# Ledger of designs, part 18: designed miniproteins, single chains, continued (2)

Each design is a single chain, and the fold is of that chain. pLDDT is the mean over its residues in the fold that is shown.

## One batch from the design tools (miniprotein)

Design m4601
Fold by ESMFold2-Fast:
Structure m4601 (fold): chain A 74 residues (1-74)
Amino acid sequence: ALQQVGKAAQEKLEELEKMGDHVLGGRYVAKGAGEATEAIREGEKAGVSPQDLAKKGIEIVNKYYEEAKAEFEA
């Protein structure tokens, strides 16, 4: 779960970097990765499946990616 979320976060960071602002993109994706990691940690304590943890983590990363993308398009 955590490795899959980390890969998704890295791919989104690379996409944002290609949009021209690596620092802004990195900041948004790092925040998303941080929240995803925390959600996975709490979910593991609660006995949530690795598949459900990966889905939740990816959803959090994608939320912050869309926010960063909207910032670049504004």
Scores: mean pLDDT 71

Design m4602
Fold by ESMFold2-Fast:
Structure m4602 (fold): chain A 68 residues (1-68)
Amino acid sequence: SMEELEKIARGLLEAAKEEGVDPEEVIELLRQGRYPENPALRAGVAEARKLGISGEELAEVIERLLKE
């Protein structure tokens, strides 16, 4: 659902900030179909993928949240 997608995207954005990872770098990796090297971010992306959420969908929502 869009609510689940937004919750996961917000969690990844928060984790990126806490881990000192540039959210723009995470967005670029997700758009390329790649995983972040940071273990916490990598785990979050893997869980999103298990739920059928694509890297492109995650990247889109994270980018929107950064601008809001």
Scores: mean pLDDT 82

Design m4603
Fold by ESMFold2-Fast:
Structure m4603 (fold): chain A 81 residues (1-81)
Amino acid sequence: MIVEKLRKESYEQGKEIAKRLLEEGVSPEEALKKAGEVPAKKAEQAAQAGNAEPSGVEGVRRLAYEAGRKGAEEVIKEIEA
């Protein structure tokens, strides 16, 4: 898996999740949490299906979580500014 592609996809997914949840009246804190968790879970499942080592699974999960959260932070910052 190309790390740059995973980061980009997770970031964009996090932005989209945050926009949707905030529009539905979900709190910024909950939107941020979901925007990280959804990409992280998908990355973890993909790594597990590929028989990655536990450390590799955790690394990919964390990368996706941080990228998704970063995307959500940008959306929240734009709304609060």
Scores: mean pLDDT 80

Design m4604
Fold by ESMFold2-Fast:
Structure m4604 (fold): chain A 83 residues (1-83)
Amino acid sequence: MEEAKKKVDEALKNIQEEGLRKTKELIDKMREAAKQSPEAAKKVEEELNKYVDELNQTAVDNIDKIMKEFEEKRKKLEEELKR
């Protein structure tokens, strides 16, 4: 059981690190583009806020889905091993 928890923890850590890295790169790129156009700066800021909110929601939904799938699989395995 401890081994399964370690595997889940490692997978979550990898997903978090990769997601954070990609998000940061995108934000930096969009920020640099905004600096090229003062008029578009406010529009890009609003889009950035919306994108970050959507990304956070997607990350939470993905983590929740993975955890729920793992729990369902664990419950089925536990019922199967009822001997």
Scores: mean pLDDT 65

Design m4605
Fold by ESMFold2-Fast:
Order: sequence, then structure tokens, then C-alpha cells
Structure m4605 (fold): chain A 68 residues (1-68)
Amino acid sequence: KQELIDKLSEAIANGDLETARKLVDELLKAGATRDDFEIAIIKGTKGQPLEVQQLAAEVYAYFAEKMA
């Protein structure tokens, strides 16, 4: 599960939205919690430009929809 969190952080940092969404689906199937996703978002956005911050917000919205 930690490997998927790390991969999600990397996808966010690289601006790869499609890979990030696939990793969200895999993490949810692996039983990832909201805290796990928040860690991935924080790690992927630290020191990154606005475009990465906006992509991270979209990734989190996708996760939130799947949890609802």
C-alpha cells in the first residue's frame, strides 16, 4: 500500500492526471484511508507550482467522489 501512495505522489508531482486517477482506484481497492490520500497529496505538492496544486485538487475530488 505504501508503494501505491509513493507512486501517487510521483504522478501528482509529474502532472500525470491519468496515472494519478488509476492509482486512486488501486489505493481504494487496497483499503487506503483518507489520511493515506492526504499524505500522497501533501508529498506530491510540496514545493510544486500552481498547476500541480490544481491537479492535486482534481485528484482529491476524484477520490472524494469514489468515497461518497
Scores: mean pLDDT 80

Design m4606
Fold by ESMFold2-Fast:
Structure m4606 (fold): chain A 120 residues (1-120)
Amino acid sequence: MSAEELYEEGLEAFEAGDYEEAIRLFSIARTLLEKEKGPDHPEVARALTEIGRALKKLGYYELAREYYERALAIYEKHKEETGEVDAWYYAARALLLELEGRYEEAAEAFERALALGYRP
């Protein structure tokens, strides 16, 4: 099974409310993406962001924060190396801000993510 197929199955599990299964699928996808593309690839950061979202749904806020922070670090490094800003950078930032109770700043970041093509 490809990392992309596992990622898509993880999204289906998340949408169905099976957050534990979503975490399992995204974690396997992350491992395959790290092997194929390296640990600092934006697709790895995307999987980390989705794991964080599922962890938040389960009430593991501090662990979700760690995953969002790791994803942001990867996106920031990618931006520095390529000059390209991934829509998921703003999505991960918005999710972290929401965890911190910074709802106005989170809304602004989500709006920017959507403008750049982020799909939840």
Scores: mean pLDDT 86

Design m4607
Fold by ESMFold2-Fast:
Structure m4607 (fold): chain A 86 residues (1-86)
Amino acid sequence: MRATVSAMTGEAIRTVGYIVDLLLLAEQFRKKGNEALAEKAEKAADDFSAQLSAAMKGSPADARDRARALARQAEEEVARFRAELA
């Protein structure tokens, strides 16, 4: 339904934002010579992109909850990679 689709879109946009953050972190790790962490961050971005695509194919109601959980997981992963830069 329209309201559920709009809420799902909001959570999807948040997840995309975190995917971009992971790619930017990968670039920062590579500039610092940490290729292993750069590759790990790029893989995390790819994995979240695939999971987001899969979540959007479900029923609108279930897709919203999955997208929200995915956004939380992506936020946590970004925080972990940011801690590695400190």
Scores: mean pLDDT 79

Design m4608
Fold by ESMFold2-Fast:
Order: C-alpha cells, then sequence, then structure tokens
Structure m4608 (fold): chain A 66 residues (1-66)
C-alpha cells in the first residue's frame, strides 16, 4: 500500500539521517508500482481516499522536487 511504501521510505531515511530522502523513496516506490502518477497530487488524492494522512503528505512533498 502507499502507507507501507511511505513508512519503509521514512524508516530508511531515519537510519541514514535524511527524512527527505526517505519520503522521496516512498513516492518513487508508489509511482513504480503504478499507485501514483507523475504529479505529487496523485499521491495525495490516493491517500485521501484511503485515509493515509501525514505519511501521504510526506510522500507527495517528496515527489514535488525542489
Amino acid sequence: SLREIAEKGIRAGAATGEVGGAATAAYEGGHSLGMVGEDPQDARDLAARYGLGPLAQAAAEAGARK
């Protein structure tokens, strides 16, 4: 699920001391599995439908690269 991908990414980033990298990994993982499109809003929309809250926000923000 998107939540599981986000959690895995966040934990990986915490281990390396980089939460931003974890969120990026979670977003890209979701995209690779066809769960989200190119637009970070796709991740937010899916998360809103499934009630994934803050983890979805982190994943969507990671997709919106600076």
Scores: mean pLDDT 50

Design m4609
Fold by ESMFold2-Fast:
Structure m4609 (fold): chain A 81 residues (1-81)
Amino acid sequence: MIVVPEPKELDLPEEVRKALEDTENPISAGRKAMMVMAAMMGNKVKEGKVTPEDRDLLLLAGRVLDDVGATEEGELLRKAA
């Protein structure tokens, strides 16, 4: 069933909106999304709420953090996988 969306109104977080508005480089938007995902995975690891299904996401997040220079956080995520 289709719900009528509101006209040109964004209920998204400011960070998501800024990422969508950044159309200069599509690659930069994808990289920002990966960084946000990596930060959320780090919180899950610290709280001990990781599920087996998240194992692949932990490995990806660890690599993203390593590439950005957050090597310590990246190693923690890879070890938690």
Scores: mean pLDDT 61

Design m4610
Fold by ESMFold2-Fast:
Structure m4610 (fold): chain A 86 residues (1-86)
Amino acid sequence: MMNIDEMVLDESFSNPELAELIVEFAKIFGEEAVRELEERFKKKFEEEMKKAKSDEEKKEVLKKLVEELEKEIKEKLEKAKKKKEA
């Protein structure tokens, strides 16, 4: 079943930098916003993984989604900080 793919995703979320960003995001937007963000990326991951033909391609998908998640969190945090300062 998809359990191994979910384990790979869990390892990515064990990244200290990403974990720190998620904690900061939760403090500003709330735990529900974190859950929605995680759910959206899980769906994207499942969809992209279905298209992956090899383990190398799967690793590329995982890296891309982690980078996309980090970017989205940073962008939302930046907007929130600017709104607070402005």
Scores: mean pLDDT 69

Design m4611
Fold by ESMFold2-Fast:
Structure m4611 (fold): chain A 62 residues (1-62)
Amino acid sequence: MTDKIVEDAKEAEAAGDKDRAIRLYEEALGVLDIKKALNMLTPEEEVQMQALQARVEELKSQ
């Protein structure tokens, strides 16, 4: 479940562990990217994917 990975990523981010947060967000994005390629992505997952992509870029730019 991508939701659990995202929650774990948010906890890592809150703890100041940016590397762990990026890794977990990228893992969740990988799952969502596969669903998108298969045309199985829900509107909710599309919004989530965009938010996670933006967050990874922010963390990497710091």
Scores: mean pLDDT 82

Design m4612
Fold by ESMFold2-Fast:
Structure m4612 (fold): chain A 88 residues (1-88)
Amino acid sequence: MEEIIELAAEALKLGRLGLEAEAAGDLEKAKELAEKAEELARKLASLVAGREVKEEELEANLQKAIELLREHPELVKEALEKAKEELA
């Protein structure tokens, strides 16, 4: 669970930085950060599956990770607060 929180927080952080880069007109940086967020999503999916996932399995295992976090709102809050703190 702790690793899921860490990866979720990092993905939220990269997503936020990507939006900031886009707002600043740095589309190349925004694209780079989005690609890093996708790589973290693959790591999260693999963690939930307990093995490396194929590209076709990525979405289903990400959905399982989302459901796990949804069933544990305290962990979701922790991930969101961590992401906000790291971006402050």
Scores: mean pLDDT 72

Design m4613
Fold by ESMFold2-Fast:
Structure m4613 (fold): chain A 66 residues (1-66)
Amino acid sequence: GAVEEALRKAYQQDPERAARAAISASETAGLPVAPPDGTQEGVDYGIEAARKASEAGKGKPPAAPP
């Protein structure tokens, strides 16, 4: 999704900011908080956390029509 793509790009341009965003997203998603080092593993973790946090917000179906 857009969040996943934006975070991947952010990690390539500014890994420190992306790492902070990933930590915040992982807390929101309920994942274990691990400090992303800006390596491929850190990027992967951050993207996964941000994507899950974003999906959690959009996962609410509309109420049945009245």
Scores: mean pLDDT 60

Design m4614
Fold by ESMFold2-Fast:
Parts: structure tokens; sequence; C-alpha cells
Structure m4614 (fold): chain A 73 residues (1-73)
């Protein structure tokens, strides 16, 4: 793994973590499943240029974590 790939991996993992916290807060505030899914989609689109800079293995891991967030909605 290059230092650049490691940097993007850390950034992507942090963004997923922040998104999880945001969804948790939204659920506690009574947000609908549709509103939560829209928020996940928005964050996924923001993460696309970061994810593509990572290793294939780390890309698949992040994609799985984002799919889990959609399922939690």
Amino acid sequence: MTPEQRHYKILAEAMVGITRIKIYIMKKAGASKEEILKEVEKEEKKMEPIIEKMTEEDQEKIKRELEELREEA
C-alpha cells in the first residue's frame, strides 16, 4: 500500500464513521427510511473520488460498509 492509498483509506473510513453517527442521530430525530437512504446516497457520491484512489481490497470493504448502512436504514 502506498502512503497515498493509506491516506485515502483513513479518510474513507472516517467518512463512513461520520455517516454512521449522522444516521444514528437522524433515526433518533425520527427521520424516515427514505431520508436516511438519501443521506447515505449523498455521502457515497462524495466518497467516490476517494474510494477510487484506494486498493481494490479496501474499496470492496468500504462498499460493503456503505451497503450495511443502507440495510440499517
Scores: mean pLDDT 82

Design m4615
Fold by ESMFold2-Fast:
Structure m4615 (fold): chain A 94 residues (1-94)
Amino acid sequence: EEREELIRILEEAIDELSKLGNESTNFDDVVLATLGIIALSITLKALREGRVSVEQAREDAIRIVDTLIETAKKLNLSPKFIETLERIRERLRA
């Protein structure tokens, strides 16, 4: 249950970043969204394959999203991008 729930959260996060990247005309938004998708996809794969615990995958995903938020703020990326990342972070903490 907890593993399946985290898998769903990661899948939804990847989908949201994919939509954000596809709809953005800003180069920095597209690049950072792509990097986020790659990092979260690696975490999801490891979780699906049982190579990491639910606790470790959640911690790693939160660290990834926190890094993306900090980078987005430093690069003055769109408010919509930052808000999307913050919503993902809250879901990971629940």
Scores: mean pLDDT 86

Design m4616
Fold by ESMFold2-Fast:
Structure m4616 (fold): chain A 68 residues (1-68)
Amino acid sequence: MLDESPELIALSLAKEAAEKLPGVDVFEAFIGALGTPGARTLEDVIAGAKRVADDDRLPGNVERRAAL
């Protein structure tokens, strides 16, 4: 339905991703889904999250790279 917000769709996909992929936090998946325009499937959320993780400009990713 058009009355469902993108946030609600992203949250539903994030919960599914967290349940199917051990180690994925619902909040991290939710943020990844919000950053992916038109995220409608689990694979869209995963692809968005991976792209965000590969972006060295993000604080969390920079910390992980520095720790390597």
Scores: mean pLDDT 57

Design m4617
Fold by ESMFold2-Fast:
Structure m4617 (fold): chain A 82 residues (1-82)
Amino acid sequence: MEKLKELEKEAEEYFEKGVKAYLDGNYEEAVKYFKKALELYKEAARLYRELGDENKALEAEARAFMAEDLIKEAEKKIEEKK
């Protein structure tokens, strides 16, 4: 259980760093942070499912989908800025 809380906290911290980078116009940095958050949210979702906590797994998956969407948006901004 403690490892899951640490994964969620790290994922949230990387997600927030990605949002900050995105708002600052640092889209390449935002992509790197969102990719880190995505990996951690996917791992948390997997571990919650193994524990039978479907609600927590779905929450982590929803956050992973948000990170995926923000990666795509940031990549689009990088292409538009070229």
Scores: mean pLDDT 84

Design m4618
Fold by ESMFold2-Fast:
Formats: sequence, C-alpha cells, structure tokens
Structure m4618 (fold): chain A 77 residues (1-77)
Amino acid sequence: SRESIFTRVILLMHTVSLQVDIDLAARSPQIRDQLLASAKQLKADIESLFQQHSSHLSPAESAKIQQTLAAVDAALA
C-alpha cells in the first residue's frame, strides 16, 4: 500500500541520517558527544518502527538498517 511505501521511505531516510551522524561523529571530536546522544535517541525510534514494519521491508533494506544500528552500538562502546 501507499502507507507501507511511505513508512519504508521514512525508515530508510532516518537510517541514512543516523549513518551520517555516526560518520560525522568519527570525524568531528568537538561535537562527537552531542551527535552520539542524538544518534542514541534516533536509534530507539528506528528500532521501534523497524519492529512494527520489518515485514514490509526487503531483506537488503532490513540488513542495511540492522548494520546502521550495530554501527551506533559500536560508536557508543
């Protein structure tokens, strides 16, 4: 449905934004802690949406989201 397409687009857009924040945190020590705090909050929202809508995602889309979430966990360790 169109609703499922919009949810997929939103999930993928937020996943890209999260990856950008993690990459920027690695390159910008001065704002790292602020970016990681924002990434942690966005990760929780993405995990909630992913759990509800994972059946509407392709295996490749699901793998990309999971990889980005794992990258956030690694950056926070």
Scores: mean pLDDT 78

Design m4619
Fold by ESMFold2-Fast:
Structure m4619 (fold): chain A 74 residues (1-74)
Amino acid sequence: MLDDLLASTRFDRADLERILAAARRLGIPEAVLKLAVMNLHAAGIRSLAELRAADRARVLAIPGMTEGLLDALT
């Protein structure tokens, strides 16, 4: 999954490793996480810094995003 997301998105390896670690702790299924990360990239959010700067309501509207995952990453 990490290498697939690294190839398919503009997230760097360190940010993807943090996202994967958070999802693992929260028990988020791989398919849901992949959907969330791909949709973040499509929405123009390509780093944890950009995610933290983004409007919370906008991020939560992204398919696959949850409050728990967003709170763990911000």
Scores: mean pLDDT 81

Design m4620
Fold by ESMFold2-Fast:
Structure m4620 (fold): chain A 83 residues (1-83)
Amino acid sequence: VEEALREFIREKGKELGIPEEYVEWIAERLLARLEDLASGRLPASVALTELGAEINKEVPEEYRKAAGELLYEALRFALAAVP
């Protein structure tokens, strides 16, 4: 699951034209939250809100829309992959 999610994020980030440094930044932050998402400690909506706020803070304005789209799609992929 972790490797499949990482590969999905990389390919989708490339398709969306996001620089690799921000694609890896999103991947790292989502992967760090996978255990909490799977255990129910972190609701998906809260993870999306928190990471969306971090994108608005850390990612250059020109890539924020694409980064938000990547985050949303990656989170959906991660949740669909959990049994």
Scores: mean pLDDT 78

Design m4621
Fold by ESMFold2-Fast:
Structure m4621 (fold): chain A 70 residues (1-70)
Amino acid sequence: GPLEEVLALLEELIARATGETRVVLMNLRRDLEEVGENLSEEQKENAIAALRRYVPEEEAERLARLLREI
């Protein structure tokens, strides 16, 4: 489902990330794994904001779309 696709894409991004970006993405993956499909609207928007800041635009918008489908 959308959550599993988000987690798979985050794993790929984390593998290629370094420094602050890697730490932010690792924390985001942990938080999403902990909460699962019970993500609140606020949690989704906070995740999207972080992705837009640290991830290239095309990948961030793809992840944002998937997160909103959870």
Scores: mean pLDDT 86

Design m4622
Fold by ESMFold2-Fast:
Structure m4622 (fold): chain A 101 residues (1-101)
Amino acid sequence: MASFKQVREIVDKTVAELEKIIDEAAKELNLPEGVRRLIKESFRQFVEDVFRRLAAGKITREEARKLFEEFVDSFSQYLTEEQKKKILEVLEKGLDEIEAL
């Protein structure tokens, strides 16, 4: 059984890498600080929910991947295809770490 502490450490690490990509995208689009904060907060909450559900065996790896793909696509107005790919690569690495617990 994965500990809450181990799941949280993987979430925190994954979110930190995602926030860097989001901040770079926000800078390119000259987005207001409030919009940048809302996007970062949305990613944090979604990653935490999906990783916890996967760690608890409530969803499969494939379901988690589909949820992340749909979530990232919802930000198409703010993210390039290259940035979306980079975000999904960071999320896949986090999913690998959760499954290794």
Scores: mean pLDDT 86

Design m4623
Fold by ESMFold2-Fast:
Structure m4623 (fold): chain A 67 residues (1-67)
Amino acid sequence: STTFSREQAERLAELLVERGGLSREQAEGAARVLVDLRLTPRQAVELLTRMGGLSRELAERIVEEAL
């Protein structure tokens, strides 16, 4: 199982702002948690739906694009 790199997390934060409607602070916070906890793509989708208020479909698309 692949975990997020720092570069992928930065890309994810950008996509969360542009497509997810999150603030930069919220997006950077979420990306930091993904790296620090070594989360998988599936766990990242769950985090984004719980914290970001994103639909599962949108969260899955954003995570896929960040990889």
Scores: mean pLDDT 79

Design m4624
Fold by ESMFold2-Fast:
Structure m4624 (fold): chain A 87 residues (1-87)
Amino acid sequence: LQAEVATIQEGLRRLAEEIEAMEGASEAQRRLGELLRRLAEAMDDLAAVEAALREIVRLVEEIGNLKGAPDVRASMEALLALLRAAQ
């Protein structure tokens, strides 16, 4: 379980880095990156992580539909799948 949690934390950090690396990132995209980074640091509370991740997926869908960020969406769906598997 600790190994699975570490994998999810690493996935969250990578997603935050990917969003931060986006050229011309919108304010919403920057906020998403900050939230992902904070979420990785707060992984001790799984319930809070699950709630935040669902909201992040919702934000990614809105941002992706607006600007077409398929890489961010794909990474987010992969991370959500990892979190579901960890339960």
Scores: mean pLDDT 63

Design m4625
Fold by ESMFold2-Fast:
Structure m4625 (fold): chain A 100 residues (1-100)
Amino acid sequence: SVEDLIAELEKVAEETLEELKKNPELDVAEVQARARARVREVADRHGLSEEEKRALETYFGIMVREVAELIRQGKYEEAEEARRNGLAAIAAYLRAAAEA
């Protein structure tokens, strides 16, 4: 279901934020690549199209970069807000796609 998909993506985002908090000096590109790979696996299990998978990878890549920049600046509350806003956009996209 779309709600199960969103819940799994939320977990990926939360785990990525915690990884960045523990290791702020991590290479952002590597963290983005790992997040995109996890998102693709989740999307594959839920039967998403290649276009939808690419859109999710793009959304997640942008979100992870924004979160990482904020964490590096010590802006932990803003990083959490960026994660919530990114996931809200992803959830809106997925719910709209499910209704089409």
Scores: mean pLDDT 85

Design m4626
Fold by ESMFold2-Fast:
Structure m4626 (fold): chain A 100 residues (1-100)
Amino acid sequence: MITATVEPATASVAVGENLTVTVKISGDKEGEYTVKVTARLVSGEKAEQLSDEKTAKVKPGDKVTLTVGPFTVAGTYIVSVEVYKDGKFVSGDRLTVTVT
């Protein structure tokens, strides 16, 4: 079983800044995984969605770093981390980001 854990669980960034997301991938086997990070604005007059994607060969406990941004709209975002193997979702985590 593959488990993704995001560091940190919450973050704060300013408008115009990027967020660096570190994803720890835990499991029993080395393999190639695609990690997707998507930041979605929870509330506001304008919908904003930012994303990044990286494919990496990882060993159990390895960390994958992704960057989303720049954030152009202030507000609360839910950042979803999704890990895929052969196009199928296998694990995920999330964090909350406050943009001011």
Scores: mean pLDDT 77

Design m4627
Fold by ESMFold2-Fast:
Structure m4627 (fold): chain A 99 residues (1-99)
Amino acid sequence: MEEVIETLLKLAEEYKESNPELAFLWKVYALLLKYLEGKMTKEEALEELKKEIEELGLDGEKLLKEFEEALDYLESLSEEEKKKVIEEIKETVKRALAK
């Protein structure tokens, strides 16, 4: 579990200059997994994403709002539904890394 998050954060750094959009996507998945595992609060996740958006030079207002809405949706889910989302994200990451 920790290994998947570490891999995502490493990929975000590696793609930061060559593909900022992909770097952003990897960072989003890492933060979502940390939040769902209870390792990070909503406020901490939003602060980390704000920093990444600023470093990548992306349009932060829309992206940050969409991420906050995603966190609010995830918070509304049951523990069983949250576990399914975690598994789906992990499967998506494994498929992406296999390419």
Scores: mean pLDDT 79

Design m4628
Fold by ESMFold2-Fast:
Structure m4628 (fold): chain A 74 residues (1-74)
Amino acid sequence: MVYSFSYEDPEAGLYVSVSTTSDGKPLSASIKTPSSWSPDFRAKVSEIISYFVQTHDPEKALERLKKLVEEHKK
């Protein structure tokens, strides 16, 4: 099976699109983070993607990513 997750926040300048197999192997990943984001925030985006790859839970990954974006905005 293949699982897909995508999220875009144009105001924050964030774009994430990830596809993975049921075996946890990533098939494709396209990630754009704004240049103004710190390395720590970019690392947290990677952690959320790893969470999705391991759990195959796009809704929980979306909630975590939205929270991270709002945390960065303020």
Scores: mean pLDDT 73

Design m4629
Fold by ESMFold2-Fast:
Structure m4629 (fold): chain A 68 residues (1-68)
Amino acid sequence: SEEEEREKFIKELKDYLASLEQQRAAETDPVIQRIIDYEIQKARDILEKLENGEISVEEAKKLFDEEL
């Protein structure tokens, strides 16, 4: 179901965010830090919209696949 797909994708995004935050903490290059910070913000915005039901899983995947 769409609800099960949403729950699965939300979990995947949360796991991805945790990974990015860990990478950010270990990174010393300020250029790469900025890139990670932008990716974190993007993932957080998509996650919030998904959790609030503002966007579909399909729309969220399209937003997530957009290159920085």
Scores: mean pLDDT 82

Design m4630
Fold by ESMFold2-Fast:
Structure m4630 (fold): chain A 83 residues (1-83)
Amino acid sequence: GPSTHNFVLLTEDELLEIPLDKRKCAVCKGVLVAGKALKCQVCGALVHQECRDLVPEECSPNSVLAAQGDKLLLQPLVEAVNK
């Protein structure tokens, strides 16, 4: 399988699933907008299309970049450790 990030353009609907506070590029911390926001299909990292080349090639669900994109609604996930 691919060892790199698999970035896909977010639709407006997919971007709306992300709270405004979390709609930030993992690389530059700039605001994400529909049509220029990419999400890794493997780790969930969110970046600008312009910042894609600045993302480390290694992809891990437990990476620091994944942590920035994984928190969408703060819903109770079975994967979340309380406290």
Scores: mean pLDDT 64

Design m4631
Fold by ESMFold2-Fast:
Structure m4631 (fold): chain A 79 residues (1-79)
Amino acid sequence: LEEEIKELEKKIKELEQKIEELRKQGASNREIALALVELASTKRKLSDAYRKMGDFEKAKELEEEAQKLLEEAAKLAEE
């Protein structure tokens, strides 16, 4: 679990940096939306890992963040 959490946290940072770079480069809304969906999926996996550790507060925060990312991705995909 600890190794899984570290790997997921690293992936989240890499995806956040990728999304920021895509926005700076003027990437399409679809490309940004796909990256946001991947970030949301990764945050949900991290939420499940924290839930298994008994950290329900952190798990809830990550799930709420994932939901917001999916809402942003949906709005971008409509444009």
Scores: mean pLDDT 84

Design m4632
Fold by ESMFold2-Fast:
Structure m4632 (fold): chain A 63 residues (1-63)
Amino acid sequence: MVEARPTREGDRLTVEARSDDPAELEAAVARFAGVVRDQTGVEAAVERWREGDLYVARVSPAA
């Protein structure tokens, strides 16, 4: 299952997604990248890493 945590600081929307399934994480990343682009008008930047057994991604407006 994908766990997603949205954070908004002023005009910056960031979504951090976590999953034990890399396919579920990539589907969530694609969805959240669309949301970030829609809300901010800029392309999404995605960072991916591992936290133990979890796949983690952070989706934010590109700098």
Scores: mean pLDDT 76

Design m4633
Fold by ESMFold2-Fast:
Structure m4633 (fold): chain A 62 residues (1-62)
Amino acid sequence: GMERALENARRLAEEVGKGLGLYLGDPNFTVEIEQVGDDKIRAVVRAGGKEVVQEGSVANMA
């Protein structure tokens, strides 16, 4: 369901941050996860002047 998809999106966002050589404790690393529709989630990761936006269906992320 949506809650599991949000948790999975957060974990994927953390992996993106690690791939950029950053961690959640870095003040330049921010993660925003939100529901943007009944079955869609948006994850925005900002780190060191870079931004990654990922959108996914709950069915694919749950």
Scores: mean pLDDT 69

Design m4634
Fold by ESMFold2-Fast:
Structure m4634 (fold): chain A 61 residues (1-61)
Amino acid sequence: SDDEIKKLIEKEKRLTEDWEKEMLEQARAEKDPERKEYLLNLRKMVATGTEVVIESAKKKM
């Protein structure tokens, strides 16, 4: 149902936000510039991917 999809979207957003916070903290502590860039890029990719999935789900509702 649409309500179940909305709840799933909210849960996924929360999990993504928690993961992004953890990745940002790891990136801040990282001393190797290549690994720091990798962590920052990984965070951006996951955030973008989550938004695409959410937008796709909304269009199918």
Scores: mean pLDDT 75

Design m4635
Fold by ESMFold2-Fast:
Structure m4635 (fold): chain A 69 residues (1-69)
Amino acid sequence: DVSRARRALEAFIRKDWETFARHVGISLETVLRMSQQEKSALVNELVARLYRAGEITPQEAIRYVNKAL
């Protein structure tokens, strides 16, 4: 769901891990135990999903990755 992917990315940028976990469908404990590499992979997948759906521009995709990582 594109709307959920966008809300997940916004929550990740705010470091709102509870809201992020809810929108990606995993537990808060799982998010808190994730490595930086696992978080980066998940952020990149969410950004790619929004881009493939035509919801964001290439420049917006770059800004999301830069703000999240």
Scores: mean pLDDT 82

Design m4636
Fold by ESMFold2-Fast:
Structure m4636 (fold): chain A 76 residues (1-76)
Amino acid sequence: TISEKSGTVTLDVPAKGTVVLTFSQEFPVGTKVTFQVDDGPVRGFVKQPGSSNQVQVLIPDMPAGKHTVKYSVTEP
């Protein structure tokens, strides 16, 4: 669970698959989360109407091992 609006999180992935990043803070609809896995492309997610209070970002096809995710949260 992520409590900061920007930073880096280290993931320890036991097997290739989807990883879910959960933010502990409640954000309003329209909040944008940008993230970058290792040195890969920057991706984005925008909280939609009807979503839960927590933002969850799904990262598919994460290989096993340690990875770094850089993230930034921008409220509307």
Scores: mean pLDDT 72

